# Designed miniproteins, single chains, continued (4), part 44

Each design is a single chain, and the fold is of that chain. pLDDT is the mean over its residues in the fold that is shown.

## One batch from the design tools (miniprotein)

Design m13503
Fold by ESMFold2-Fast:
Structure m13503 (fold): chain A 71 residues (1-71)
Amino acid sequence: MAEELKKKGEEAAAKGDRLTAAIYYGQAGNILAKQGKYEEAAKLYEKAYEISGDESMKEAAEEYRKKAEEQ
């Protein structure tokens, strides 16, 4: 599921639909975080931030990056 959301985000970004791309990347990151894959989740939230400029995505990326380092 997360991999398909990543692909949808990439397709939306290619079309210039930044809002839709950020939503899909954020959803994929959330799924990975719930699976304990914090490093992958952080990378997806970073992509969502780069596309949307939404600081909440940057905060999520930083939080999950720290959780990945805890283990």
Scores: mean pLDDT 82

Design m13504
Fold by ESMFold2-Fast:
Structure m13504 (fold): chain A 71 residues (1-71)
Amino acid sequence: MEKEEREKQIEEARAKAPGIAREAVAAGLTEEQLQQVRDFIAQQIAAGKANPEMKEILEETLAIAEELLAA
């Protein structure tokens, strides 16, 4: 049960996370708030608590947040 629930959450995060970051900026998320999201994701990756699949999704989401901040 827990493994199937985690796999579903991972797929949902992968599908939505980059879109959510871009939509949040369009909806009025400030650069400061976007930096906070980036830092939170970076901390989760650094903590090494994510499984390999979640780590890839977090790294992809971090890359999108970095791209948005660099623009």
Scores: mean pLDDT 65

Design m13505
Fold by ESMFold2-Fast:
Structure m13505 (fold): chain A 83 residues (1-83)
Amino acid sequence: SSIEEKLEEARREIEELVERTRRELEERGASLEPARELERRAEELLKETEEALPSLGGQEALKLIEETVEEVRRAAEEVLARA
């Protein structure tokens, strides 16, 4: 389904955001702790999103998936801004 495909795309994008953040911190010689926290938060957000999807309409589900990716992206930016 389009929702399942979008969720799978979101997982990959979030994985890439976390990995990129870790590499950027490593290149800057900064602590990797914020990247580990980001990974845990991303996993929690994905779990919450997956659990909510069956209760939502198609458009609402797609919007929630998009918002989840954006939340992780902003969290990654904040991690790098503080490094």
Scores: mean pLDDT 86

Design m13506
Fold by ESMFold2-Fast:
Structure m13506 (fold): chain A 87 residues (1-87)
Amino acid sequence: GADEYLAGLSEAEKAAVKAIIDAILSQPSLTAEEAIKIVDELGGALSPELKAAIIEAIRRLAEATGGTVSGRAAARAILQAAAKVAS
């Protein structure tokens, strides 16, 4: 499952990333600012590097899609960014 990509993170960071992904997946569509707000609200346990990587992935995705993103696309981008930091 998604947890396999996060194996290199602390348990607190894994829990925060999962909470962010679950919240984002509940949204059919959202802006980059709405997605970043979710990261800020739920990402208290994230390292500065991990938080920055996630926010950058959200912004890049929104730029590619014209400013709004699907929750599924945003969740995938977040998981991929977190997995790269976990490596």
Scores: mean pLDDT 82

Design m13507
Fold by ESMFold2-Fast:
Structure m13507 (fold): chain A 58 residues (1-58)
Amino acid sequence: AEEEREAKLERYRALIRAKHPGQLTDEQIERLAEALVENDELFGTEITSVPAISAPAA
Protein backbone atom coordinates (compact mmCIF):
# COMPACT_ATOMS: atom_id res chain seq x y z
CA ALA A 1 0.00 0.00 0.00
CA GLU A 2 1.01 3.66 -0.42
CA GLU A 3 1.37 4.02 3.35
CA GLU A 4 3.90 1.17 3.49
CA ARG A 5 5.91 2.70 0.65
CA GLU A 6 6.03 6.09 2.41
CA ALA A 7 7.03 4.40 5.69
CA LYS A 8 9.90 2.60 3.94
CA LEU A 9 11.03 5.82 2.23
CA GLU A 10 11.10 7.68 5.55
CA ARG A 11 12.96 4.81 7.23
CA TYR A 12 15.60 4.72 4.50
CA ARG A 13 15.95 8.51 4.57
CA ALA A 14 16.58 8.32 8.32
CA LEU A 15 19.16 5.54 7.89
CA ILE A 16 21.00 7.47 5.16
CA ARG A 17 21.04 10.64 7.27
CA ALA A 18 22.34 8.71 10.29
CA LYS A 19 25.10 7.08 8.22
CA HIS A 20 26.14 10.30 6.39
CA PRO A 21 25.24 13.22 8.68
CA GLY A 22 25.60 16.52 6.83
CA GLN A 23 27.38 14.90 3.86
CA LEU A 24 24.43 14.43 1.49
CA THR A 25 21.88 16.88 0.11
CA ASP A 26 18.15 16.26 0.56
CA GLU A 27 17.98 15.42 -3.16
CA GLN A 28 20.72 12.78 -2.84
CA ILE A 29 19.03 11.29 0.23
CA GLU A 30 15.70 11.13 -1.65
CA ARG A 31 17.31 9.41 -4.66
CA LEU A 32 19.02 6.82 -2.48
CA ALA A 33 15.88 6.15 -0.44
CA GLU A 34 13.83 5.70 -3.64
CA ALA A 35 16.46 3.31 -5.06
CA LEU A 36 16.48 1.27 -1.85
CA VAL A 37 12.67 1.06 -1.81
CA GLU A 38 12.67 0.04 -5.49
CA ASN A 39 15.24 -2.69 -4.78
CA ASP A 40 13.22 -3.86 -1.76
CA GLU A 41 10.02 -4.04 -3.85
CA LEU A 42 11.77 -5.95 -6.65
CA PHE A 43 13.26 -8.59 -4.31
CA GLY A 44 10.61 -8.54 -1.56
CA THR A 45 13.20 -8.13 1.20
CA GLU A 46 14.22 -5.21 3.39
CA ILE A 47 17.73 -3.83 3.09
CA THR A 48 19.30 -3.90 6.56
CA SER A 49 22.30 -1.74 5.64
CA VAL A 50 22.97 1.19 3.32
CA PRO A 51 25.74 0.41 0.78
CA ALA A 52 28.79 2.64 0.52
CA ILE A 53 28.32 5.33 -2.11
CA SER A 54 30.41 7.99 -3.83
CA ALA A 55 28.64 11.32 -3.45
CA PRO A 56 29.71 14.22 -5.71
CA ALA A 57 31.59 16.99 -3.94
CA ALA A 58 29.54 20.17 -3.55
Scores: mean pLDDT 68

Design m13508
Fold by ESMFold2-Fast:
Structure m13508 (fold): chain A 77 residues (1-77)
Amino acid sequence: DRRRAVRIIMDWINSLPPAVQDDFQTGIINIAKSYSSNDPRDRQITVLNFMRDYAIRIGADQSVIDAINYLIQDVQS
């Protein structure tokens, strides 16, 4: 369920301290700026991989990582 996965991720982001939210958002913006877009799906996968790696690094709940993995699989399908 894409809607549920997005909700889990958004609730996680909103639970982060403001400085961590700013760092996370800056990372996403930098990926968007540096990405040489040949395929919009590749950009989405790149952003989702960044989000997953970020979640793992800061010790997010497995439910958040599972939600991101679901979205990666959904985009690849």
Scores: mean pLDDT 79

Design m13509
Fold by ESMFold2-Fast:
Structure m13509 (fold): chain A 67 residues (1-67)
Amino acid sequence: SEEAIEKLAEFVMEKTGLDPETARRAAEAVVTYLALGEDYAVEVLVREFGLPEEVARELVKLAKELL
């Protein structure tokens, strides 16, 4: 859902201060990789986007609530 991606991106921006384009890519990544497992999604967010692990886990939790 486009609306879910927007809400997830807003969360990333609020918690990390990342720019809107990077935040949106992180939001798209969590939706994509969550299907492969929560721990894998967290690993991708930390490794590829540099999110703190705590923020990555909160983003995964929010994605599960919105999807």
Scores: mean pLDDT 85

Design m13510
Fold by ESMFold2-Fast:
Structure m13510 (fold): chain A 83 residues (1-83)
Amino acid sequence: KKKVLLVALSGDAQPKAVELALNPEYDVTAVSGTPEEKGKKAVEQASKYDLVVILASEEKREFAEELAKEIEAKGQPVELIYV
């Protein structure tokens, strides 16, 4: 199973987050807190996971793109999904 770190930055992300958590190929861990806290935790913990998935609404697009770049700069695979 792939270890996936899930960073949900908006409430609209919940259906997609549940879909990912139910995927039998994924071992999903979700970060908790505010968007800023989730971002910090994701950067710190990214190396412990095979993939980081960021779920964001259009309103959080800029924040999500910056977070994705920071994690990618550390050599970690990142998927950014707009919901």
Scores: mean pLDDT 81

Design m13511
Fold by ESMFold2-Fast:
Structure m13511 (fold): chain A 108 residues (1-108)
Amino acid sequence: SLQQQLAEAVERKDMDGFIALLQQLADRLASEETPSPQQLQDLALAAALLEGLLLNDPELFTKEQLEAVLAILERIRALLSQFDSPAARQLSSLVDSTIALVREKLEG
């Protein structure tokens, strides 16, 4: 599953693989008129895992990788703004929090 691939990338400290999966989630969100509950759940897991990585092991990311992550998260945030559902609003708040953390790590 995509959730298992995300967890395995984190366990193996494969940040390029994690970023590629995050990009895949953004591309899937962009191709759908209405995101499924599963797609929103997969994005929420990815954002939560990313927040944990940024808080505990920010050194696993290069500056270029953090810039790539920021661009993908800003794209996800823009896509989520098209949906007026409670789940999309909650996920948008989580994505905004994660964007703030990425920006902090890029400045520090």
Scores: mean pLDDT 86

Design m13512
Fold by ESMFold2-Fast:
Structure m13512 (fold): chain A 76 residues (1-76)
Amino acid sequence: MTIEELEKIRKQAEDVISKLEKELNDLTAQAKASTDPAERAALQKQIDELQSMIDAVKNEVYEKTKKEIEKLREEE
């Protein structure tokens, strides 16, 4: 795999993270606006799940791709 291909994968991961972070902000705003404890609990569960997805993309794709790019640059 080339550095350019890895940078493209990293860019795609950044775009996914940005979209997920926007959804996280929207859900957080809804949770703060809600006066229903049951609704807040449901929204918090969705927030926790979305945060786990963001963390997974950062750890499994973004950081691994970054390390592989750095390794290839050191070998060139």
Scores: mean pLDDT 79

Design m13513
Fold by ESMFold2-Fast:
Structure m13513 (fold): chain A 99 residues (1-99)
Amino acid sequence: SAAAANLEKLATKEGALLAQLQQIAGEAYRLRQELLAQGVPEEEAEARALLYFIERAAEVYEELDAPEALRELFRQLLKELRELGAPQEVIDKVEELAK
């Protein structure tokens, strides 16, 4: 009974996290498309969209008290941002969050 109640709470938190991350991903995608429509280079538009995603994801993970999952997410994003040639300020910000 106690185990079932804890599983329901966990499933609710995981569902809420997934829904919020999907919403943020959609917002980041729209930002990317808007930047591309304004003539921003693809690599810069991708970097700015990723920065938006990381900042919003950080807020969600902070509210859910999941620092380890947040650090792992930012380690993966850091690799992608370096490969995209993102601005150094964006890389520096993600490096600090990945610690």
Scores: mean pLDDT 72

Design m13514
Fold by ESMFold2-Fast:
Structure m13514 (fold): chain A 88 residues (1-88)
Amino acid sequence: MYSAEELRISRPGLVSVFENRFGKEVAELVGQALDELIEALENSDLEKARKVMHELLESLDPEAQKAFINWMKELLGDEKLVEEAVKL
């Protein structure tokens, strides 16, 4: 299970990658969603965390969505949070 701290540490790298691949607007959207996800996890609000993740995934184009899912699985190891968000 990943922690809010792991997301905070990884945030600048992910935002940079998304800016380079998908543009500044997508990177800003991802950054804002990560900030909300970090806040939800710091408050142990797993339902809010899932909702934030779901809303982000629905807002992304399929290629950006796949890149974000792969990043969450590879860097954070939390496939369950991603799978539950996709099913919402």
Scores: mean pLDDT 74

Design m13515
Fold by ESMFold2-Fast:
Structure m13515 (fold): chain A 80 residues (1-80)
Amino acid sequence: MREEIERLARALNSADPAVREAAVERLKALIAAGDEETIVEALATVYRIARDPEAVARVASAAMEVASDEAILEAHARAE
């Protein structure tokens, strides 16, 4: 799981829009199906690695829809 999340976060930095879009959709699917720890790890990894603010915002919005405010704050803390 963590290795897949890291790979997807790196894919958000791709110059290819199709690769970035596929990575966003896969991260959204993992967040929708995941437990709170999976959501925190995915969001923290995206904040740490991803450079595209639009892609980051899309993943963060998906996480905010299903996760607690405390989990979102934990993700920011882990992204340091």
Scores: mean pLDDT 82

Design m13516
Fold by ESMFold2-Fast:
Structure m13516 (fold): chain A 93 residues (1-93)
Amino acid sequence: MSYESFELSEEEKKEFEELIEEVKEALKNKDYEKLLEAWDKIVSKLPYMDEESRKKVLELAIEIQRSIGQEETAKELEELLKKPLEEIQKEIG
C-alpha cells in the first residue's frame, strides 16, 4: 500500500502513556479532580489518535466506570466493543 503511516510519534506516544498513567493513579487515589483533568486531555487528543490508541481510551473508560461504581455502563461499553459495526447500526435503527 502507498499511503503514509498514521502512527503516533515517540514523543506523542510517551505523552499519551503518561496521561493514561495519571488517570489510573488518580483512580487509585480517588482524586476525581485530577482524574477529570487528565481524562479531558486524553479526550481532546482523540481526533488525532490511531485506532489502537482509541481502543485503549475506550478500555480505560470502562475501567473508570467500574471504579466509580457504574458497573451497568461499563458492561454496556464492553458489549459495544464485542459487537461488529453492522450489529451496532441495526440496534440504533
Scores: mean pLDDT 68

Design m13517
Fold by ESMFold2-Fast:
Structure m13517 (fold): chain A 59 residues (1-59)
Amino acid sequence: SFEEALAEVLAAAPELTPEQATVVASGMLRGESLRAIAEKAGVSVALVSRLRREAERRV
């Protein structure tokens, strides 16, 4: 769910603002590219890639 994805993003990257974490979580759930998510959230592609790997590891 969105709430679970948001909680996972915030746990893995507590340095993100709630707004940035929301963009990342929503983008991942919608299947957006890592590049598009990184650009919208104002974070590195490497960070988004790391967060996706962490999410996949918890499945």
Scores: mean pLDDT 80

Design m13518
Fold by ESMFold2-Fast:
Structure m13518 (fold): chain A 62 residues (1-62)
Amino acid sequence: MRKERIKEEALKIVEENGIENVTVDQLAEKLGVSREELLEALDVPSEKQIRPVLSYWLEKKK
């Protein structure tokens, strides 16, 4: 899966399930990618930045 597609599908999964109900592990498994690949696709340096970044994008989308 390409980085752009991983990013879009990650955001969609979080939007559909709620950011508080999705772990980084579940997100990676649902997308069929490694945690490292997920970090790279979301352009974040660590797992702890994944949820803040996704939350920021969800708020901005509204």
Scores: mean pLDDT 75

Design m13519
Fold by ESMFold2-Fast:
Structure m13519 (fold): chain A 100 residues (1-100)
Amino acid sequence: NEEKIFAEIKKLMEKPEYAPLWNLPPATDTAMLAALKDPVSASEIIKAIESGEIKTAEELVEQIRKMVENVLRYYPEDSPIRKIALELLEEVEAVVKRLG
């Protein structure tokens, strides 16, 4: 069922409401890159799904959690992007629970 999980999570991440997460951290934001541990963008996660680098649902969820944790570390508590990141993680975990 990994293929169905990957396809649904990829479609979820490609929704316009999650666009703020697609290119974070930006390659040109050296301060953000220096502040984060092992930075990964939503676009990079999507590419890893497409290339077959991500092989399990657990690995996919781990990459998304890492991205969300980095958003929570960098942005202040009142930032709208924190809510967007947490909503994505909740929807991803719901997909894995439903299809796993």
Scores: mean pLDDT 78

Design m13520
Fold by ESMFold2-Fast:
Order: C-alpha cells, then sequence, then structure tokens
Structure m13520 (fold): chain A 76 residues (1-76)
C-alpha cells in the first residue's frame, strides 16, 4: 500500500533527522538501509515485515521504542 509506505517513510525520515547528530555515520547508513526495507515491505502489503525493519532502523538510531510506536500508529 503506497499511502502506508509513504507514512512509514515519513516517520523514518523524521527519526533520522532528529537523531542524526547523536548517531555515527555507520548507524545512520544502517538505519537508512533498514528503513528502505521497511518501506518496500509496506508497499508490498507486508506490514509485519515493515514493522520489523522499522524497529531495526529505530534501534540503529537509539530510538527503537519511539519509531516502533509511531509506525504501529500508522498501521492502525
Amino acid sequence: NKEVAEKIGEVLEEAIRRHASQASEAQLLAAMQAGEKAVKAAEEGDYETALKYAREAGRHLGAEEEVTRRVEEVLK
């Protein structure tokens, strides 16, 4: 679903921007890669996989709980 994928992408972009100053370049790259997988899964309608990868992206940013909660809200 394109609309859900766009909203998940927005959550992940905002989290990356918010935590960029505190994350290493390697952590930012890992978060971006996990985020791309989350968005792709959401586009395919696989919301369980999308949530899993969004959580992984959040973990790389030190914001796992924040990102997971916001993505769960999008999926409601």
Scores: mean pLDDT 85

Design m13521
Fold by ESMFold2-Fast:
Structure m13521 (fold): chain A 94 residues (1-94)
Amino acid sequence: ASEEIKKALEEVLKEANEIPEIEAKVEGNTLTLTFKDTELGNKIKEELLKLALSDPSVAAREEGNTLTITLVDNVEEAVKIAKKMLEIIKKLKK
């Protein structure tokens, strides 16, 4: 993955890890989020899954309480999606 994609995902990782309901991990261009079965955890998972499924620049996989998001091929679109994910997390954190 490009350095720009990594930096954008690291910002998402940082914000997600500030929420007790979320365990976040970044590997390359892939973000893995594990959610606790709470109202906030489920709400964040649902909003991020909706975003990921709406954009062809994103490959998303949901397995139980874990959401894996891989940003693919287009740096500009990948960074844009990561910024939208960050906005969703920040909005729901409050």
Scores: mean pLDDT 79

Design m13522
Fold by ESMFold2-Fast:
Structure m13522 (fold): chain A 89 residues (1-89)
Amino acid sequence: APAPRARAEEIARELAREIAALPGVASAEVVVGETGGLTIVVRAESAELTEEVAAAVLALLRARPEVAAASVAVSPEDPTLLLAGALLR
């Protein structure tokens, strides 16, 4: 069986691909943290799309059976930057 970190890295690669394919997303990066949680950084193509992108990212994360909890927030310093997190089951 794959180690928990190897599983998290596989899920991170799949999520990065899926998020990058969403309308209005300029870039997406998913990083596995030391505790196995996922840190997700998403750039919207414009500030006007950021809330719609945030809702789409949250919906995508919540649709994954491996995701126990997810959150998405717009950066107060940059209205095109989204910071998201996911805890895995």
Scores: mean pLDDT 83

Design m13523
Fold by ESMFold2-Fast:
Structure m13523 (fold): chain A 88 residues (1-88)
Amino acid sequence: SKSFEKLVKKGEELARFLEPYDPETAERIRELIREAKEYEKKGDLRKATSLLTAGLLLGIGAIEDLILNSDPEKQEELKKKAAEISKS
């Protein structure tokens, strides 16, 4: 579905954003996206959406933690980048 594809794109954007700062969390998000795609192929849209939602929440939480644990200059840079993801 188009809705599922939009969530996948958001998850991929979050993983890409986190990769240079938190590569472990970026990889976990990508793993959840891969699992979600497999469940969608099986016709289990509820499980697929649940896994994508978990990945999105993980990504958002990781970005929030990254911002909170950064110096003021880096905080402003990260906030600007995160805002761009929310607009797309």
Scores: mean pLDDT 84

Design m13524
Fold by ESMFold2-Fast:
Structure m13524 (fold): chain A 112 residues (1-112)
Amino acid sequence: MEEEAEKAKELLDLHPLNYEGIVLANKVIRKYIEEKKYEKAYELGKYWLEKIKEHLSSIVPKDLDLNNKEDVKKLQKIVIETLKRNKVSEELIKEVEEFFKLYLEVLEKLNL
């Protein structure tokens, strides 16, 4: 799993909306949640959200806290609406929605 987590980060460094990278990140995060490795799931999830926040910095508020569930939901809405407006594939949108769902679950498990 750590090797797959590193590969996911490498793909997301190429582009924060890299489909293979998001699919792999979701797979790794789900496995970490199943194994109750919530801190590792959080680290990978936060890594991607920092990248997407930087990529969308012109439309995402700078004070948006990735440890606050309401702020993460606000980021989710901005990202999903932007992808839909740009007519991105439904498959990519579903993987991004799954990512936000998994990250919010991780925050809940960590009592954040």
Scores: mean pLDDT 86

Design m13525
Fold by ESMFold2-Fast:
Structure m13525 (fold): chain A 107 residues (1-107)
Amino acid sequence: MLEDPALAAAAEGLRRAGRAAGVPESDVLMIVRVLETAARLLREQPSVSLSALAREVGISKSTLKRMLRLLAELTAAEGRPVDVAPTLASGVLTREQFEALIDALAA
């Protein structure tokens, strides 16, 4: 179950991982917006298409896929790798996949 405290912890974890890896703050802020938007959409449905998520964030689907790959790299750098390949291949982010990403970042 996604709660605001878990999302806040994941955002702080992402900022720490991004700083350690030398990722630009603008990319970190974009990933935070993706996670916040996904959290809102997944509260009302069990999955969201990457096209719908990109539209709600206000970015292209290609930019969203790039942000998801960067997010996976950051979770791996923290020793808690999350495989986003199924999401990228299907074009659908599930609640289960989203919770795995939040858990990895909030650790």
Scores: mean pLDDT 82

Design m13526
Fold by ESMFold2-Fast:
Structure m13526 (fold): chain A 55 residues (1-55)
Amino acid sequence: GANNALQVVGQKLGLSQDSIDAYRETLDMMLRGVVSVEEINKRLRAILDKAKAAE
């Protein structure tokens, strides 16, 4: 599934487990309709920026 694919791709890209977990939680919220697409995009950007800063 998408969560498993995200785990594999994230590991191959050298992302930390915390970053991968945050991406999975954000996608789960989108799929459940808990937050808007705009809020999801904002959160994904913040997670990516944090991951890049940590590298």
Scores: mean pLDDT 69

Design m13527
Fold by ESMFold2-Fast:
Structure m13527 (fold): chain A 100 residues (1-100)
Amino acid sequence: SKLEKALEKVEELIEEIKRRFSSDPEVQKIAEEMEELLEKAKEADKEEAIKLLIEILQKAQEALLHAYEKHPNDEEVRKLIEELEKKLDEIQELIEEVRS
C-alpha cells in the first residue's frame, strides 16, 4: 500500500539521519523521538498514521535546521542537508497521495 511505502521511506530517512549525523547528540535525540512516533504510526489507523508521519517530517526538518545552524559554513553539511531535504519532499508527496 502507499501508506506502507511512506512508513518504509520514513524509516529509511530516520536511519540515514542517524548515520550521517552520528556525532551530533541533539540530532540523535530528535531521531529517537522520530523512531517512537514511527512505531506509533505503524500501529495506528490511517488518519492517525498520516498525522504522526507529518509530525515525524516536522522533526526531521528541525534536525536538519539544527545541523545547518551548527555548521553554517560547512559545504559538506550543506550538501548533505540538501540531499535529505529532497528525500523529505519525496516522502511528503507520498503522504499526500495516501491522503487522497
Scores: mean pLDDT 86

Design m13528
Fold by ESMFold2-Fast:
Structure m13528 (fold): chain A 57 residues (1-57)
Amino acid sequence: ASAATAATLIVQVAQSVALGATAAAALAKKYSVDAATLKKLVDDKDLAGLVAALNAA
């Protein structure tokens, strides 16, 4: 395994942990209407759309 792969995994785990508390509830409250749109972009694997949606937030 490369150091770059390990670093990417650590970032993903850290983001998951950060979302596991009050931040997750705050995001869900702020984006309750947008959750379906985010899910569709994930299902379509549209990374550009996901980045655009997150920047609009």
Scores: mean pLDDT 50

Design m13529
Fold by ESMFold2-Fast:
Structure m13529 (fold): chain A 90 residues (1-90)
Amino acid sequence: SKEEQAASQLEALIETIREKMKDLSLHQQVLAEIQIDLLKKMIADLKAGKLSLEEVAKGVRIIKDDISLNFPKDVAEAISKQVEKFLEVV
């Protein structure tokens, strides 16, 4: 289903954030874990039918904007590309 494809892309987004965390400061790693926890909650709520694909897409755009403001440019760019890949599914 589209929901399963979207959930798979969100899992890939979490993995991208985790891979980039190794190159971040401890403070930035804490901020990254907050974003990962929000994404995990969105995946759980999507699978439980508590959130629509459109609602998840809106939430993911907000996370992308927050990452762009708080993370190094190279890290933010890599994460933004993965968000765009997720948004192509919804």
Scores: mean pLDDT 85

Design m13530
Fold by ESMFold2-Fast:
Structure m13530 (fold): chain A 94 residues (1-94)
Amino acid sequence: SLAERARALVEEALALVEEANRLALEALRTGDEAKAREALAKAEEALKLGLEALKLAEEAGDKETLLKAIGAIIGAIGVRYLAGLILGEKPPKV
């Protein structure tokens, strides 16, 4: 079902945000640009999955999964900004 696919995508997106945030915080502490790039890549994947989950949750009328998808999207954007700052890049204005 749409709701089951949305839930699976949001669970994956949230896991990627958690891992990306962990890597970004390690990169901030150590100056490890490779970890910052890995965090950025995972955050970008999480954003893609979160946006797909948002669309499917909206179509399914699943408010709980919709809110979780919004959380994943916000988290992914935050990690992208942090990783960009660590890499010396100007983050995009939201």
Scores: mean pLDDT 87

Design m13531
Fold by ESMFold2-Fast:
Structure m13531 (fold): chain A 76 residues (1-76)
Amino acid sequence: MVEEAKAIVQETVRELEKLRNEYLAKGTEEDKKKAEKIEQIRQELTAEARELISSGKLTPEKAEALAAEALAEAKA
């Protein structure tokens, strides 16, 4: 269970990193600001996941909810 939840978080982190790098590759000032926002979202996701792991509260459902929120925020 925890391993499945961790896998969801790790996959989402990879998607955020890919999206960040795609914006950085575009090279405009607006795209660079978007990449910075995505990096902040990635850091927040990682920190929240660590807290849930430490408290024993990381479940696949929580991981999916965090993933969906992070990706929605990154795309906004």
Scores: mean pLDDT 83

Design m13532
Fold by ESMFold2-Fast:
Structure m13532 (fold): chain A 88 residues (1-88)
Amino acid sequence: MSKKELEREIAIGMGQIAVGVAKTTLPTMLASKDIADIEKDIADLRKLKEKVVKAMKEAGASEATIAKIKAEFDAIIAQLEAKKKELK
């Protein structure tokens, strides 16, 4: 209801959208057989995670909500790290 509450909900919503897009593109990223391509995807996801988390913190999102979004990004990154090990 307050301006701060709206800004917080927008930041959380943007974080959820970013996770949703990452989940949707994950099968395509996992289909790569090139270690360099997977490393680029991991780096891009880490940068996106940091930007989303920072925006949520600045908007006053709860630590629990931030931790949930972090865990979802970390799960996606872990699947790419596992794929990278398979290609070694």
Scores: mean pLDDT 85

Design m13533
Fold by ESMFold2-Fast:
Structure m13533 (fold): chain A 110 residues (1-110)
Amino acid sequence: MSLMEQRIQNIILELENAIKDLKEFIEKIKEGKVTVIDEARLTVTLSSILFTSRWLKKYIPELNELADQAEELVRQLDRAYSNKDYDSAIKTANQLIDLLKQIIAKLKSL
């Protein structure tokens, strides 16, 4: 397997983990049970998505538009949550999950 193929497989796993973490975070918001540890995990997850999006824009030009959309949704989610706008945070997190699924599907088709 090439180094590029290994990196793509690692990115798919990272994005699948990000989807799982975002789903768990949404559930905790709905239950009113968000802890400081959950907020720290969200920060790590969002940072991972931003780093991955920047890498995709550099090395996989066909994903540039989806990567830009992911970066914008990360910023929107962070703002909504920081403003305690939990309805917007849940909506944006679900949009981000759907976008990450699209990115994974395209990476698997390469």
Scores: mean pLDDT 89

Design m13534
Fold by ESMFold2-Fast:
Structure m13534 (fold): chain A 106 residues (1-106)
Amino acid sequence: MEEVRERHRKRAQEYLEWAEKNGDEGLEKAVQFLADELSRIQEALDAGDTSRLPEIMARADELERTAQKLLEYAKKNGAKPEIIAAAQGLLDAARSLRDEVRRMLA
């Protein structure tokens, strides 16, 4: 489980570093990468393989953490309102997904 979290944390850090280097365009692409990850996690969850629920939860946790950091970075650096809104929507969706996975684990 820790290895899964570490892998996703490293990918998250790469997206944030890329956003930092490329300004608004970087932030827009980072939001898209995280939205794509959200879609993949949802697809994995919808597949109904309960043996993967711990992995899916680890991915959802890291997605939420990364989305929160992306939103904080966007606000701190005065990103366009549209980018801030997209990052907020992504964070809200990531939190909803995490709560769904948590309910399935209970």
Scores: mean pLDDT 77

Design m13535
Fold by ESMFold2-Fast:
Structure m13535 (fold): chain A 75 residues (1-75)
Amino acid sequence: SMEEKKKAAQAITRATDMLAKGYSPKEIKEKLNADKTIPEKAKKAVEKALEEKEKDPSMTAEEVGRLAIEKYQEL
């Protein structure tokens, strides 16, 4: 449980860092999905947050990160 939460936090941080560096939501989803060490729950949470970023390009990386945490807690 703690290890899963740690890996989830790391995955969310990685996704927000990639957004800040100019990677597209599609590229971020592909890179995270290729990483077998990331929990599926974390991948789903990030995917949902990135879907909202695709609908609203004005969302900041920080807003996407907060949304990913929120989506993760819903599961």
Scores: mean pLDDT 85

Design m13536
Fold by ESMFold2-Fast:
Structure m13536 (fold): chain A 72 residues (1-72)
Amino acid sequence: AAIDLLRRARDAAATGTEAGAEEADRALKQVYTTHDLSPEVAALLEAAGRALRAGDFAAAVRHLDEAISLLE
């Protein structure tokens, strides 16, 4: 389910490591390719991806937590 992939991305981003950023990026790409997302959720995932690429793990976690809450 999309929520399982997002939780994996969130936990990986929370490590604040390069390996965690790579795992989070893979999980986000899988969500985009396998799930139809609302525009609101898609915008949060794009913001999380940008934060990960910028090394802002705290912002990435916040955006992912918000996206997860919308899917629960």
Scores: mean pLDDT 83

